# Ledger of designs, part 24: designed miniproteins, single chains, continued (3)

Each design is a single chain, and the fold is of that chain. pLDDT is the mean over its residues in the fold that is shown.

## One batch from the design tools (miniprotein)

Design m8802
Fold by ESMFold2-Fast:
Structure m8802 (fold): chain A 68 residues (1-68)
Amino acid sequence: MLSEEQIKQNLDAIVDVVRTLAPHLTPAARAALLAEIEEGIARLKEQYPQMEALLDETLARVRAILAA
């Protein structure tokens, strides 16, 4: 099983990838990527409820990047 620290590192990596890809995505592709990330975050909240605040913060960061 992944540690909480490894999950945090993976979330930071996802945000960095999203930031890199966002300028190259169509609005439809941005919406699809956001939906996939929202689903992934929801699944992680079920497995790691103690990380809910971090997961919500990560989702907010992704939404801000994809809305720009």
Scores: mean pLDDT 82

Design m8803
Fold by ESMFold2-Fast:
Structure m8803 (fold): chain A 88 residues (1-88)
Amino acid sequence: VLKDLSSKDEEVRVEAALELLKSEDKKVRYMAFLKLLASESAEAKRRAAEAVGELGEKAKDLIPYLEPLLQDKSEEVREAAKKALEKI
């Protein structure tokens, strides 16, 4: 799964990270989220924020990492982060 997070294919990376975000291990969730945020793609960051929002209370440990996305240069990323924080 960590190999998939390093894939050049954005969709493969996003799907792998979304799967890891459901883990009970906070370190695994943190690493998965950071891998998505390390992407220079606004699309990957937007999908990462949306996925965290869908996890709701389970992802509250990721709230500090959503806050920087509220200042992202992409409006879509900022909107996704705001909506995710509203769901958590």
Scores: mean pLDDT 71

Design m8804
Fold by ESMFold2-Fast:
Structure m8804 (fold): chain A 75 residues (1-75)
Amino acid sequence: AMEEEKAKKIAEEAEKKAREAAEKSKTLQELHKKLAEIIEEVKKETEDLSPEQAAYVMEKLYEAGQEALEEMEKR
């Protein structure tokens, strides 16, 4: 229960960081760099989570990152 809530909070913060990276990035190269940094930070945050919960957080981050990249390509 507590671990699930922690995973959800980390996922929500990761999604927010990905969206902010998209808004602040002027180029696809800059967005890729910012997303890579966010992925590294989130991986460290998930070290204390179960493998299932860590996978959930990473899936949510990758989904948000993919949406950010697609939105920038359409600009």
Scores: mean pLDDT 80

Design m8805
Fold by ESMFold2-Fast:
Structure m8805 (fold): chain A 62 residues (1-62)
Amino acid sequence: SGLFVDNGDPDRVAEAQRELDEAMERLRRATNSREVALATGRVLRAIGDELQSGIESLRAAR
C-alpha cells in the first residue's frame, strides 16, 4: 500500500475509490454509443473538477 499518513482517512478513501471504480465500470458497460460515451465522459469530468475544487476550497478555509 502507498497511502501516506496525512491522507485523510485512508480506509474511507480506498472504499470510495473502489465504489467509484465499480460505478464507472457499470456506466461504461451501460453506455455503448461512442458519441454518448464521450459526452458522458465530459460531463463526469466536469462534475469531478467541481467536486475537487470544492474540496480544495474547504481545505484552504480550514
Scores: mean pLDDT 65

Design m8806
Fold by ESMFold2-Fast:
Structure m8806 (fold): chain A 99 residues (1-99)
Amino acid sequence: LAEELRELAERFREYAEKLKEKDPLLAKLLEELAELLEELARLVEEGKLPREDAEEAVRIGREVIEAVEQYDGESSYVGTSLLVIGAIETLRLILERHR
């Protein structure tokens, strides 16, 4: 789970770099999402994040990656941005629960 979260974070950083020229605001949101996933991975490694919450974070990350991958071939900016924002908010709630 920690490795999966770190892999997702790295993929989001890659997409943020690719989108930096086209959509700097979306790129910034993807960077924030990557940071949250790295924090969650650290909590998993420290034994502070329950498996259910870690699995939920991985599921959310995978859903967002699929949307971002589709965005590279489509102009669905609003839908993708809202999905990323929703993911950030949900992951922050998971973090706050374990702070």
Scores: mean pLDDT 80

Design m8807
Fold by ESMFold2-Fast:
Structure m8807 (fold): chain A 86 residues (1-86)
Amino acid sequence: GEADYYIEKMNRLYARTRAEADELVAQKKYREAIFTLEVGKGLLGIIRGVAHLVIEDPADLARIDAVYDELMAALDAKIAEIRSKL
């Protein structure tokens, strides 16, 4: 469905962003890793914003928002973890 399209886009972006940040952490590039995660958060916000312009079903929007909130919380937790190493 239309909601599943945006959920898949958010999950793929999250996976790519986390993989890139983890590689930067392995290289001890902590500031670059944080920057990558912050950019990922911004892009997730854009995907959510576009979904809210296109999707009219409140139940579908609630599913998108639940995934968005979960992924944003996971990115925030990872940023906090990396900041503790600075």
Scores: mean pLDDT 92

Design m8808
Fold by ESMFold2-Fast:
Structure m8808 (fold): chain A 66 residues (1-66)
Amino acid sequence: SLEERVRELLEEIAKLYNEAKKYSKSTDPEQQKKFNELKTKIEELVAELQALDPRLRLEVFITPKK
């Protein structure tokens, strides 16, 4: 279902975002490389989420309150 797909995307985005956050402030080249990989994956999932509902604001998904 649509709601199930949205929930799965949000959960995956949140998981990847939490992992990326660990590397986001690093100046280490290896960690920065990992961050870029995670960022690319997050952007792909976010684009898919927006395609399901173009009116959704990304800001509320990138910083989950949970």
Scores: mean pLDDT 72

Design m8809
Fold by ESMFold2-Fast:
Structure m8809 (fold): chain A 79 residues (1-79)
Amino acid sequence: SKMEEIKKKGKELIDRAAELARKAAESSVDEAFELMKKGNEEAKKLADELGDTPISASSYTGASLILIGGYVQAVLRHR
């Protein structure tokens, strides 16, 4: 169904954000910030492609929070 396709794309967006957040957590604080910023911009573009659905909005929000989490982990590890 159309909804299943949207859910699959939303999961892909979240998986990409998780991969970038993992790399950010293992990086320096400066590198983590750049990875978070890049990932957030990519997530926004992918969410726009999903259209005006609750799933696309939820996926974008989730991706942004995951990316912020990766950056926070990098900062905390270097404090």
Scores: mean pLDDT 73

Design m8810
Fold by ESMFold2-Fast:
Parts: C-alpha cells; sequence; structure tokens
Structure m8810 (fold): chain A 56 residues (1-56)
C-alpha cells in the first residue's frame, strides 16, 4: 500500500485516503484545494503528499 510510503502523513488522513480509494494517479491529479475538499485539512498532511508526489 503506497500510502504507508508517505512520510509525515497522519494515520487519520491515511485512513481517510484509503477509505476513499485514492490511488497514486488520483493523488497526482489532486491539488491542495481538492485535498481540503476531501477532508485533508491538515497542512502537514498535504505537504507530505505533495513532497511524495514530487519525489515519485
Amino acid sequence: DFLEEIPGLSPLDRRRLRRLGADLATLQRLDEEKLVGLGITDPASRAAIAAFIAAT
């Protein structure tokens, strides 16, 4: 599960993304505003996702 590979992503936000069925391609298409709309309101979690996508 690639969600375990994202350092700094909170366990709650990781569970939320997993419940939503977010795959890597979906996360690559989501901007910060869309992540907030999905309930990922923690800026640290959004920064962690952005850094992971940039490194991938």
Scores: mean pLDDT 78

Design m8811
Fold by ESMFold2-Fast:
Structure m8811 (fold): chain A 102 residues (1-102)
Amino acid sequence: FEELKKRALKLIEEGIELGVEELKQTTDKEKILRLIGLTLRLIGLQFELEQETDKEKVIELVKEAIKILEEMIKLSTDPKLIEKIRKIIKELEELIEEIEKL
């Protein structure tokens, strides 16, 4: 369980890094504000997930991270960033299935 949680934390960290990368490339003020909000929400989830010991709550936090990453995809115009975010989402979905089997 702890190893799977650690993997989820690493994937969320990668998502935060991609959000910051997109912010550096974005000039649309509306998209910048939305992307800042989504990135901050991922950072908040990372802090909550580090402290969480309940399996069901960990699953809910990971599901919330997936939703935020899906919203980031909708804001992105960079196909390479979209592909990287989709890969993170897939790995997080696979981790949820592994945690549910514990």
Scores: mean pLDDT 84

Design m8812
Fold by ESMFold2-Fast:
Formats: C-alpha cells, sequence, structure tokens
Structure m8812 (fold): chain A 60 residues (1-60)
C-alpha cells in the first residue's frame, strides 16, 4: 500500500536525475497509484518505484 515513506523514497531516488518539480510529481504519482513512467523517464521510474516499495515495506 502506498505510504509517505514510499513517496519520500521515490522523490529522493528521482532527484539526481530530474528537477525538484518532476521528483515531486513522481512522489505524487506513487501516492495516487499512477505509473511513475507517466511523469519521469522509464529508467528513473523503475528505480524510484523500487525504492518506494522497499521503503513502504520497511515502514510497515
Amino acid sequence: TPNQAGADAAKQTALPYVSDEQADKAAQAYLDGRPLSSVVDPDVAVKSFKAATEAAQKAE
């Protein structure tokens, strides 16, 4: 289930590759259950979603 820890991880993972605005959009897409690849590059989306899922699982 998407949570804030996952959103924070998605943003932090995306930041080296994209702007702050795009990283925020990726985190919001994760919280909304939307594909991150709709807002960032597929390679960045895969890395960010993996980090988000692992962080969300750790927070639970």
Scores: mean pLDDT 79

Design m8813
Fold by ESMFold2-Fast:
Structure m8813 (fold): chain A 84 residues (1-84)
Amino acid sequence: SVRIRVRGSHTPYDKSTQSSTSTVTVETEDGATATKTFTWGSEGLSQSVVVTTADGTVVTLTFEAVSVNGIIAVQPVGASVSRV
């Protein structure tokens, strides 16, 4: 089985750019990484981060930027794994 670690960071809403930025980094146990940045205000839809492990396993994690009580958050909404 593949072990996956997800890390996130969030930048507060900036009125000058009318956006808030959230960065998600997906790391596999073999050290492969993939990073996706979400910009709230221009991206409000689901986005996927794809990482490929050293053995050719492709992991796709899907995230959604949502507004909850006026706070912007990035939530995981799906995962898929395929082997080549």
Scores: mean pLDDT 62

Design m8814
Fold by ESMFold2-Fast:
Structure m8814 (fold): chain A 93 residues (1-93)
Amino acid sequence: SEEQLKKVRELAYEIGKLIEEFEKAVKNGDTEKAEKYRQEILEKARELVKLLTPEQKENFIETLKDMIEDAKKQGNEYLASLYEELLKIVEEE
């Protein structure tokens, strides 16, 4: 339980940092780097989801839905697409 909480926090932090790097790569037009970060984010998200309780998964789904809508409102279609892929992973696991 405590070890799982620590791993969840570590993975969440790593995913957050990778999303920042993904955003920078997209903004710079570095499609290859953006795709590498996207794949790493998705892989870490699959690891994270396996460690979540049902309540934590539900909270993550709601957070991702809000993040998708915010990205769409800002015209950030790449970020919205990434969050939609993350949402599918959480809902399928």
Scores: mean pLDDT 87

Design m8815
Fold by ESMFold2-Fast:
Structure m8815 (fold): chain A 58 residues (1-58)
Amino acid sequence: MSPEEVLEAGGGTLLTTKDGRRYQQIGRDEDGNYTAVNLETGEVVTIPASDVVDERPL
């Protein structure tokens, strides 16, 4: 989902990375990296698109 769709929907997208970690997407940068919240720690992190193996709406 695009950053505009995330903002419009008022929700997020669940991202799963290659190492099996899960994040809630809150945005995306100009380089195509995802800005997301780590669901275990609550930290805001930047994830390269190449590291994302699954993406589903919340």
Scores: mean pLDDT 71

Design m8816
Fold by ESMFold2-Fast:
Structure m8816 (fold): chain A 86 residues (1-86)
Amino acid sequence: MRRIARLMVERARRAIEKFGEEVLREKIAELEDPQSRALAQLLLDAALGRASVAAVAEKIREVLEAEGVDPEEFLRALEEYLAKEA
């Protein structure tokens, strides 16, 4: 979890550098799913140093468990996907 959370926070940081915080906040507000909005807001705050990577990891776990997704299987698939972008 924490490794995936860190990678997501690093991607959020790069997005802030490219687009700016205000533009990203506006796009996050347009998300229809409340869980996606909450996670995206937390990622943005963590990228800005306003939230911990551990809090992001816990939120990801909560979302996956609520949707009935196996966190370990999801993490394996996501890590494989991220590795292929190199």
Scores: mean pLDDT 72

Design m8817
Fold by ESMFold2-Fast:
Structure m8817 (fold): chain A 73 residues (1-73)
Amino acid sequence: ALSPAQQAALQAFTAELQRLTQELVEEAKRNNWSDEQLEQELRRRARELIARVKAEHPELTPLLDELEAQLEA
């Protein structure tokens, strides 16, 4: 089971990813990006966020490694 602090960290991570996704979708519309370009930027930003959260919460590494693997697939 995750502690309240770990749950809060995962919720913050999820919220930040949702915000980034919305911002990048709007930016893609304005700049006429391809779906591939949008996916590439989302994966890059998500990997950066995952690396930061792993550094701050090493105990979440197994869960974050699974998420990172999904982005690389």
Scores: mean pLDDT 78

Design m8818
Fold by ESMFold2-Fast:
Structure m8818 (fold): chain A 65 residues (1-65)
Amino acid sequence: GDAIAEALAVLSERDPEAARRLAELLIRGTSPDGTSIAPEALLEVADLLERHGLPELAERLRRQA
C-alpha cells in the first residue's frame, strides 16, 4: 500500500541496504498473483521500518495486517 511506497522512497535515500531488505520481504510475502501481502510479511516489514526510524509507517502497516 501507500505506506510501503513511502517507506521504500525514504529508505532508498537513507539506507539502500534496508530498502533492499524491505523489497525482499515484500517479494517473499506477496501472493503469486500479486494482489495481496501476507499479514506475517506486513508485520515483518513493520518491524524493519521501526528499527530504521520509521515508527509511524510501521504502525500504519500493523493496523493493515
Scores: mean pLDDT 78

Design m8819
Fold by ESMFold2-Fast:
Parts: sequence; C-alpha cells; structure tokens
Structure m8819 (fold): chain A 66 residues (1-66)
Amino acid sequence: DIRALVRAILYQNPHATREEIIAALVARGYPRAAVTRAVDELLREYDGDLSRLLLTDIKLPEEFQE
C-alpha cells in the first residue's frame, strides 16, 4: 500500500516534500503515476500538509472531546 510507504518515509523525514516522497517511491519500483495519485490524494485529505499524518492533536492521550 503506497499510503503506508508514504507514512514510513515521513516517519524518517517529517519534512519530506511531495517531490522527495514521489522520488523515493519511484526508486523503490512503484509507478510514478500511481505514486503521484496516492500522494495527491493524501495532500487533499490533509489540506496540503502531509506532516499531519504523523502529528496528533491534544485528543490523545488526555481524552476530552465533545
């Protein structure tokens, strides 16, 4: 799953750019078109900031929410 690999890359380099992530996955043998689509989907989900994939809000572990 390309999404899991993107997350793993960000774990090692939280400031990795879109281009760096795509290049890393292409170097691992993934098709550029599929990688670009998956990264762009994640960027849409996280409002252009993939670092949010690794960051957590204060909802964890304090447990208050309404």
Scores: mean pLDDT 69

Design m8820
Fold by ESMFold2-Fast:
Structure m8820 (fold): chain A 93 residues (1-93)
Amino acid sequence: MEEEERRQKLIDEANSLKGEAETLRKRAEQVAKVDPEAAKAILDYSDAMLQAADETIRAAKEGDVEKAERYLNAAKIALDHARTLLDRVEAQA
């Protein structure tokens, strides 16, 4: 795969994850009515996703693909944790 293509794909995925973080924040507001502790955890994971996504974009622009991939993976892990908490609370609501 072209290096420019790989770098752009990382930036695109990071921007997608930033959008997912905003969606999680909105859903956390609804969850706060049922489980305020879970809502707080989802917001914390959303913040971690935004930070990791921004670091992914920065590393990709610097040409450090390995660093960008590590930050992207960290953002995806935070997303997975947030989704798991959200799904569990919504299933009980």
Scores: mean pLDDT 84

Design m8821
Fold by ESMFold2-Fast:
Structure m8821 (fold): chain A 78 residues (1-78)
Amino acid sequence: SELEEEMKKLLRVVETSEDPEERREAALRIGELAKQIKDKEFLEELLARLREAFAREEDPAVRIAIGQAIAAIEAALA
């Protein structure tokens, strides 16, 4: 899926970018796109990796954005 490939790219930015603004924007976009994903296994993998990213994130604004993405994915899985 083109959408799932976009989500994987955004997730890599959240996990690896040295720029907090890039990580924040990527996390917010993941949250916006989460409701369009129907593959529950993909959403569960994405959720696990975002929770790990959240635990490691030191920037408060990025943490808020990742938290919002996590909430959106949890809602999509409900």
Scores: mean pLDDT 89

Design m8822
Fold by ESMFold2-Fast:
Structure m8822 (fold): chain A 87 residues (1-87)
Amino acid sequence: GPLAEKAIELAKEALKLVEQGRDDESTKKVNEAGKLATEAAKRGDLPGAREAIRVLSEVAQVAREKGLNKTAEAADKAIRDALKAMN
C-alpha cells in the first residue's frame, strides 16, 4: 500500500546517502521510513512492511561497514519496531 511504498522509497534514498557517507541525512530518512513501515504493518500491509524491513536491513549493513553509527542504530531500531508491529 501507499505507506509501505513511501517507506521503501525513503529506505532506498537512505541507502544512497549511506553510500555517500552522509550519516545525519541518512538517519533522518531511516527514521521516516521506519515510522511508515511500522504504520503499514499495523494496517495489515505485511508484504509491504517486509520489503521496507529488507531495504532497511541493507542500510544497516552498509552503514555499519562504513562506520555510520547513527544510521546503523536508527535502522536497527526501525527494523525492531516494524517487526514488533507485525506480531
Scores: mean pLDDT 92

Design m8823
Fold by ESMFold2-Fast:
Structure m8823 (fold): chain A 83 residues (1-83)
Amino acid sequence: DELLARLSELTGQSRSELAAMGRLVLEDKLGIAVPADASAAEILALVLADERGREAFLEFVTQALGLDEERRERLRALLEEHA
């Protein structure tokens, strides 16, 4: 998955760590139930399904990893490109 590879490069997080972050956003911030067997790609597809999911993920990742303004803007652009 190109998005997962680019997110991993930008954030320094593994595919599994990105999936765990996406799951936390979906379940904790958005109240969306995610199946236990959902793949990283399926989790990210759910996050990208609407603007609310994209914004919640952007904010969560930025805060959790302490991203600077430049990396936050790059992350936003990447999420919008793959929406």
Scores: mean pLDDT 82

Design m8824
Fold by ESMFold2-Fast:
Structure m8824 (fold): chain A 66 residues (1-66)
Amino acid sequence: SEMEELLREGERIVEEIVRLALERNDQETLQRAYELYGELVLAVRREDLERAREIIEELRRLLEEV
């Protein structure tokens, strides 16, 4: 399903952000990545496709800034 694909994509992005943030000792980016992941899980559980897509875009932006 599209929700399962979005969750999987978000997990991959979060894992990459977490890896980079830990290497750089960037606690603010690490915290933000986990906050966004929590929001993504809730959006997927609620079947809120629009919110899930918005969170994926925020995660992609965060990854570009790390």
Scores: mean pLDDT 88

Design m8825
Fold by ESMFold2-Fast:
Parts: structure tokens; sequence; C-alpha cells
Structure m8825 (fold): chain A 85 residues (1-85)
């Protein structure tokens, strides 16, 4: 459900902030705002940026940023699916 996805994104945002990953925290916040506004296009933009971030983190060997980015991708994809149904 959409409300559960928002709760998971809020938790991800807090975890990213604690890890010093302010970029992933910002993207999670943008995903939450896009869900609340039913902005599928904004979610697709966030998804694209999260995928680029994951690719860069994997190349750099940054396991924590890769983990956070992957979770952001999963939650954003789920939100898009729910909003399209």
Amino acid sequence: MLEEIIKQLEALKKEAEKAGDYTTARLAGQAIDAIKNKDIFGLEVTLGLARIRLAVAKIAGDKKTAELSDRLIELTEKAIKVLKE
C-alpha cells in the first residue's frame, strides 16, 4: 500500500541522513513528495537518478550508498506500480 511505501521511504531518508548520504536522503524526500502529489513523472525522474547513483556507488565500491540506492529504487518502482493501477 502507498502509505506503507511512504513509511519505508521516511525510514530510508533517516538512515541515509545518519550515514551522511544527504543525496539519497534528498531523493527519498522527493519520492515521498511525488507520491503525495500522485506525480508519476517525478517518481520516474527520481528512479533514474537513483539508478545512476547505484551504478556509481558499485564502481566506487561504496557498499552503503549502493544498499541505500537499491532500496530507494525498489520503493520507487513499487510506488509507480501502485499509482498506475
Scores: mean pLDDT 88

Design m8826
Fold by ESMFold2-Fast:
Formats: sequence, C-alpha cells, structure tokens
Structure m8826 (fold): chain A 117 residues (1-117)
Amino acid sequence: LADEFEALATLEKEVEKEETDEEKKVSIKARGAIFRLKSGSKLYVGEALVSDEEDKLLGAASFIEADPADLPEELRAELERAKARAAKIEAEYAAKNPEAYELAKKALEEVLEELEK
C-alpha cells in the first residue's frame, strides 16, 4: 500500500508499531505513512494487521485520506483503487472476527495519532 503511493508522491514520515497481546494470543502490526504531493497537500495511508500465533490473518483495518481536489488524475485513480481494496478487506474481516477487527482499528488509530505529532 505505502509502496504504491511512494511511486506517485514523496514519502515524508513513516511510523511502524508491532505488539503482541498475550491475553488474546495475537500479534498486531500497524504501519502509517505521510506522503507529500507536488501541490503541497498530504496523503495519509495506514494499515493494521492482526494475526494468531500461527500467522493466520484474523483482522485488518486500513486508512487512506487525501484531498481529491489537489490530486492529479493518475493519483486520484490510484487512491480510488486503494480505497476499494481497503473497504473489501475491512468488510470481510469485520464480519468474520469482530474482536480482531477492533484490535486492528485501535492499533491503526494509535499509529495515525503518532503521525500527527
């Protein structure tokens, strides 16, 4: 996800967080990035994955935010594709494992808060 936007914009800031929840026996990996567009606007992307002790994916959450008015046509098309992929992943995992999805959302929010500092 971040690598796709790096080809279209300049990576300005990145935050990664990895945590193990011993009570729930899950591993949480979250990553967030800020890209600078030629217009001076920022593109925010984030992803969080929750896996069990055998690396089976249990939950996922994604975040993509940009001002569409400031994006060239190619970046708007790529952003729409990325949003569609993120929405599909979130819908699938929220239905199958709501608890893991909530953990992924929390980890993603923490990483996005760190990006704003």
Scores: mean pLDDT 73

Design m8827
Fold by ESMFold2-Fast:
Structure m8827 (fold): chain A 91 residues (1-91)
Amino acid sequence: MEKEFAKLEEQIKEDREKERKGSAAKDLIEALRHMDPEGLEAEIDKETQKEEARAEKFRKEMVWKLYSQENEARFLKSRLEEQQRKEEEAE
């Protein structure tokens, strides 16, 4: 009988400890509820979609930069070859 009383007292103490810890957790949950879990997922999705759009823009910008650089390199090579041919003709 006394063992059951001690167990009940331990349970009440555990409940009180949980209540104390729950109070601090409640403040954190309230702050997190300001960012709803569903809202947080939607926000992450929105941010991911925005980042994907940014990556696509950066990809397009890089492709254009590479295209421009390749065109410039080709133009420079063509001109160097033309100048070499002119030098050979001048000799």
Scores: mean pLDDT 66

Design m8828
Fold by ESMFold2-Fast:
Structure m8828 (fold): chain A 80 residues (1-80)
Amino acid sequence: EERREVLREAVELGSRATKLQIEANKKGDEELAKKATEIQREVARIVRDMLAGKITVEQAREHIERVRKELDKLEEELKS
């Protein structure tokens, strides 16, 4: 259940990061677009490491929550 929840949240964050990258590119904000791409890679790595047993589901949840907070801040930067 917890593992499936992490996977659902990862899909959501990946989608949000992709949208942020597209919108940042439309505004010509190369730095924000790069940060969005880094979020996409980080989310993919968290999922991969959890599925490979390199990190626990609990650690994956903590990483996902950190990434969510970072993405929230980047989305606010886009609105400015």
Scores: mean pLDDT 86

Design m8829
Fold by ESMFold2-Fast:
Structure m8829 (fold): chain A 64 residues (1-64)
Amino acid sequence: MDAVEKVFKAIIAAPPNQDLSVKEISDKVGLSAVTVQEALLELEEKGLVVRVKSGRTYRYRIAT
């Protein structure tokens, strides 16, 4: 399973009201933060995930 699929499945598996940080996703899927950020960028470009600004950081959720 590629990094994009792993990251997407981790976001889908999160509770409906929980946005995930890069660090949280990295910890869940066992991939580096850089790899997770690259996968998230691809998912955003595909319109599958949205990036949400939360204070001084970004969090991610399903585009529904």
Scores: mean pLDDT 79

Design m8830
Fold by ESMFold2-Fast:
Structure m8830 (fold): chain A 67 residues (1-67)
Amino acid sequence: MNASRISAAHLAAMAGDLERAAELLREVVERGGEITGEDVRMAKKLGLEETAREVAERAGLSEEEMK
């Protein structure tokens, strides 16, 4: 589980650093880390909709879990 990296991604997005936030979320799935539907929904709300969809798909999350 990469909770600290996910938290860092959300913090970066809230600070307006969307590139860094997207990078951190991609690193979570590349390292085989767990991403939940809540993490994906939060990323979408913070303006990372395309990245959130990409990482959710790679993590095997269903569309229901992403809503």
Scores: mean pLDDT 74

Design m8831
Fold by ESMFold2-Fast:
Structure m8831 (fold): chain A 126 residues (1-126)
Amino acid sequence: DAAAERARLVAAIERTRRLAEEAAREINDPRLAELAEQIRRALAAGDLPTAQALAGIAAVMLMVLRIDDEELVEEANRILSELVNVKLSDLRAADEGLKKMSDEIRQALIDVLYEMAEEMLKKLQE
């Protein structure tokens, strides 16, 4: 039902926020820490569409930044599948492509993902 679907979505967003906070501490990335805080604020404000979109961006960032951390990537794939209704098998196939990218290309992708999060927040702040 709608209430159970909302509860599952909120739980997936909260899991993404916690993973982003933990990863930010491990790799010492202040931008990822700020993104986790932005997700927390969107949830606190009851802005579920914004929280969901930011969590999706954060999950993709976790996969790109930590692609060699198989446990974290698996958890991020599970979360992303729940957030955007994408098949887990399709996300696993995409991960193999990410592993073959150079560090320079992965860093460029991370910068684009941060810009997407900032533009989304800017649009919401009018």
Scores: mean pLDDT 77

Design m8832
Fold by ESMFold2-Fast:
Structure m8832 (fold): chain A 79 residues (1-79)
Amino acid sequence: MKLELKEKIIKALNKVAKKYNLPDEVRQRLIDTVEKVVEQNKDLPEEEIRKAIIDAVRKLMDEYGLPDEVRDAIIEALS
């Protein structure tokens, strides 16, 4: 389940990055953040991991100053 969640999220993030032509640096940083959160929370239930991913990604999107359209697409991909 954890591996499937991670794979689905990474695949969805790659689709958003392609659709909005995100820089490779931003795309890689999003993927790295997902992988780090999954590793740090590996013993938690899937829903708790998903919530932690959303919280971490929201902070990262604020750091990069991403447009609202891109932010909404990323959050939808994480849900």
Scores: mean pLDDT 80

Design m8833
Fold by ESMFold2-Fast:
Order: C-alpha cells, then structure tokens, then sequence
Structure m8833 (fold): chain A 78 residues (1-78)
C-alpha cells in the first residue's frame, strides 16, 4: 500500500518551498517521492505507521498556512 497526498498552493514558489520541506521531513522516515508541478505538490510514500505519523505532522503544519488551498490524501494498492 502507498499513501498518496496531493497539495495545491496559491503559487509555484509556495509549492516548491513546501515540496522541499516535505522531502526533508519524510526522507529520513520512509522512501518518499515528491513531485512539484506548477502550484501542486504530489507526495508518495509507503503506507507505514512511521510514514503516516510524519506525513500527518507536516500536513497539519501546511494546512495552517494561508498559501495552502487544498489537501487530498489517498491510500492506494502497491
């Protein structure tokens, strides 16, 4: 199973900054793929307790920012 999160931001700069923060936060915890396309960041990581906890923590931080417009999180078969 994989956890896939898509986050939309108000600007490309906000998306690039958030993508960097997510990669730095999650890469020590689990293998993570972070892609930035325009104002959208897509995060893919294995669905493990450690990855879920770290992902939840960073998403709560990002959700509090005015530049974060939407967050969509899904669990998909691996």
Amino acid sequence: RELVVTITFSSKEAAEKAGKEIRERLSPVAPVEVSVEGNTVTVRTPDTPEARAATTEILLKLASRPETLSIDANVVPA
Scores: mean pLDDT 80

Design m8834
Fold by ESMFold2-Fast:
Structure m8834 (fold): chain A 80 residues (1-80)
Amino acid sequence: SRLAAEDAAMKELVATPEGQALVARLAASPIFTPALVERIAAGDITAAEMALIAAAVAGDSALAAELADFINEAAAKAAA
């Protein structure tokens, strides 16, 4: 299914050096708990949850743009 493919693509992307750099930036944000950041770092994250995280950081234009690009990459990877 598309949703399962998007979740799998998100997990794979989080495991990349670029994904781990994104996780480090999320860890620096005071709005996220250490438990949530550790879960994301482990790849225990859905595409829908990542979209909610992007909405939460909408006030940080640079981080919001990076998250939007990451979500779009997961969707493109799932569609391939």
Scores: mean pLDDT 76

Design m8835
Fold by ESMFold2-Fast:
Structure m8835 (fold): chain A 61 residues (1-61)
Amino acid sequence: HMERVRRLGELREKIVELFKNDDYEGAEALLDQAIAEAQTPEEIGYVRVLREEFEKRRKEK
């Protein structure tokens, strides 16, 4: 459990860095990976919210 939470946090940081560099394709690929790695409903919900926030920011940019 803790290791999966840590991995999701690390993926989030990488996604944020890619987004800051305008690498939307790379950020989306890592988001898809995080969704695939999410195993519990709580983890899936967390990644879904994260994806929605990044998609919203991408569209507004």
Scores: mean pLDDT 73

Design m8836
Fold by ESMFold2-Fast:
Structure m8836 (fold): chain A 103 residues (1-103)
Amino acid sequence: SAAEEEARARGEEAVAKAREAGGADVTVSGAKGDHASTVLGIAAMEAARRIPGLKARVEGGTATVSGAKSGEDAAEAARILGEGAVDAARISGVAPTVTVTPV
């Protein structure tokens, strides 16, 4: 769908930005509905589980992974959250926003 393609493009851009930043927090926001919010939460928890030192915070339609101190860790967090954003878009028909905040 157009929403899945948009979410995929946003995720790929976020991975590139996170890698370049050398350390970043990654936030996915704008999930529509309970199921879409749940898959974002699972993605954030998976990123925190796979990458030591990262923390996941999930609140409503927003999931944030913080604590990445390298471009590689930030890019991997963005990749996992970007996959969650594509799944959320598939469920709801709405592409979430993926934001990379350098630290």
Scores: mean pLDDT 88

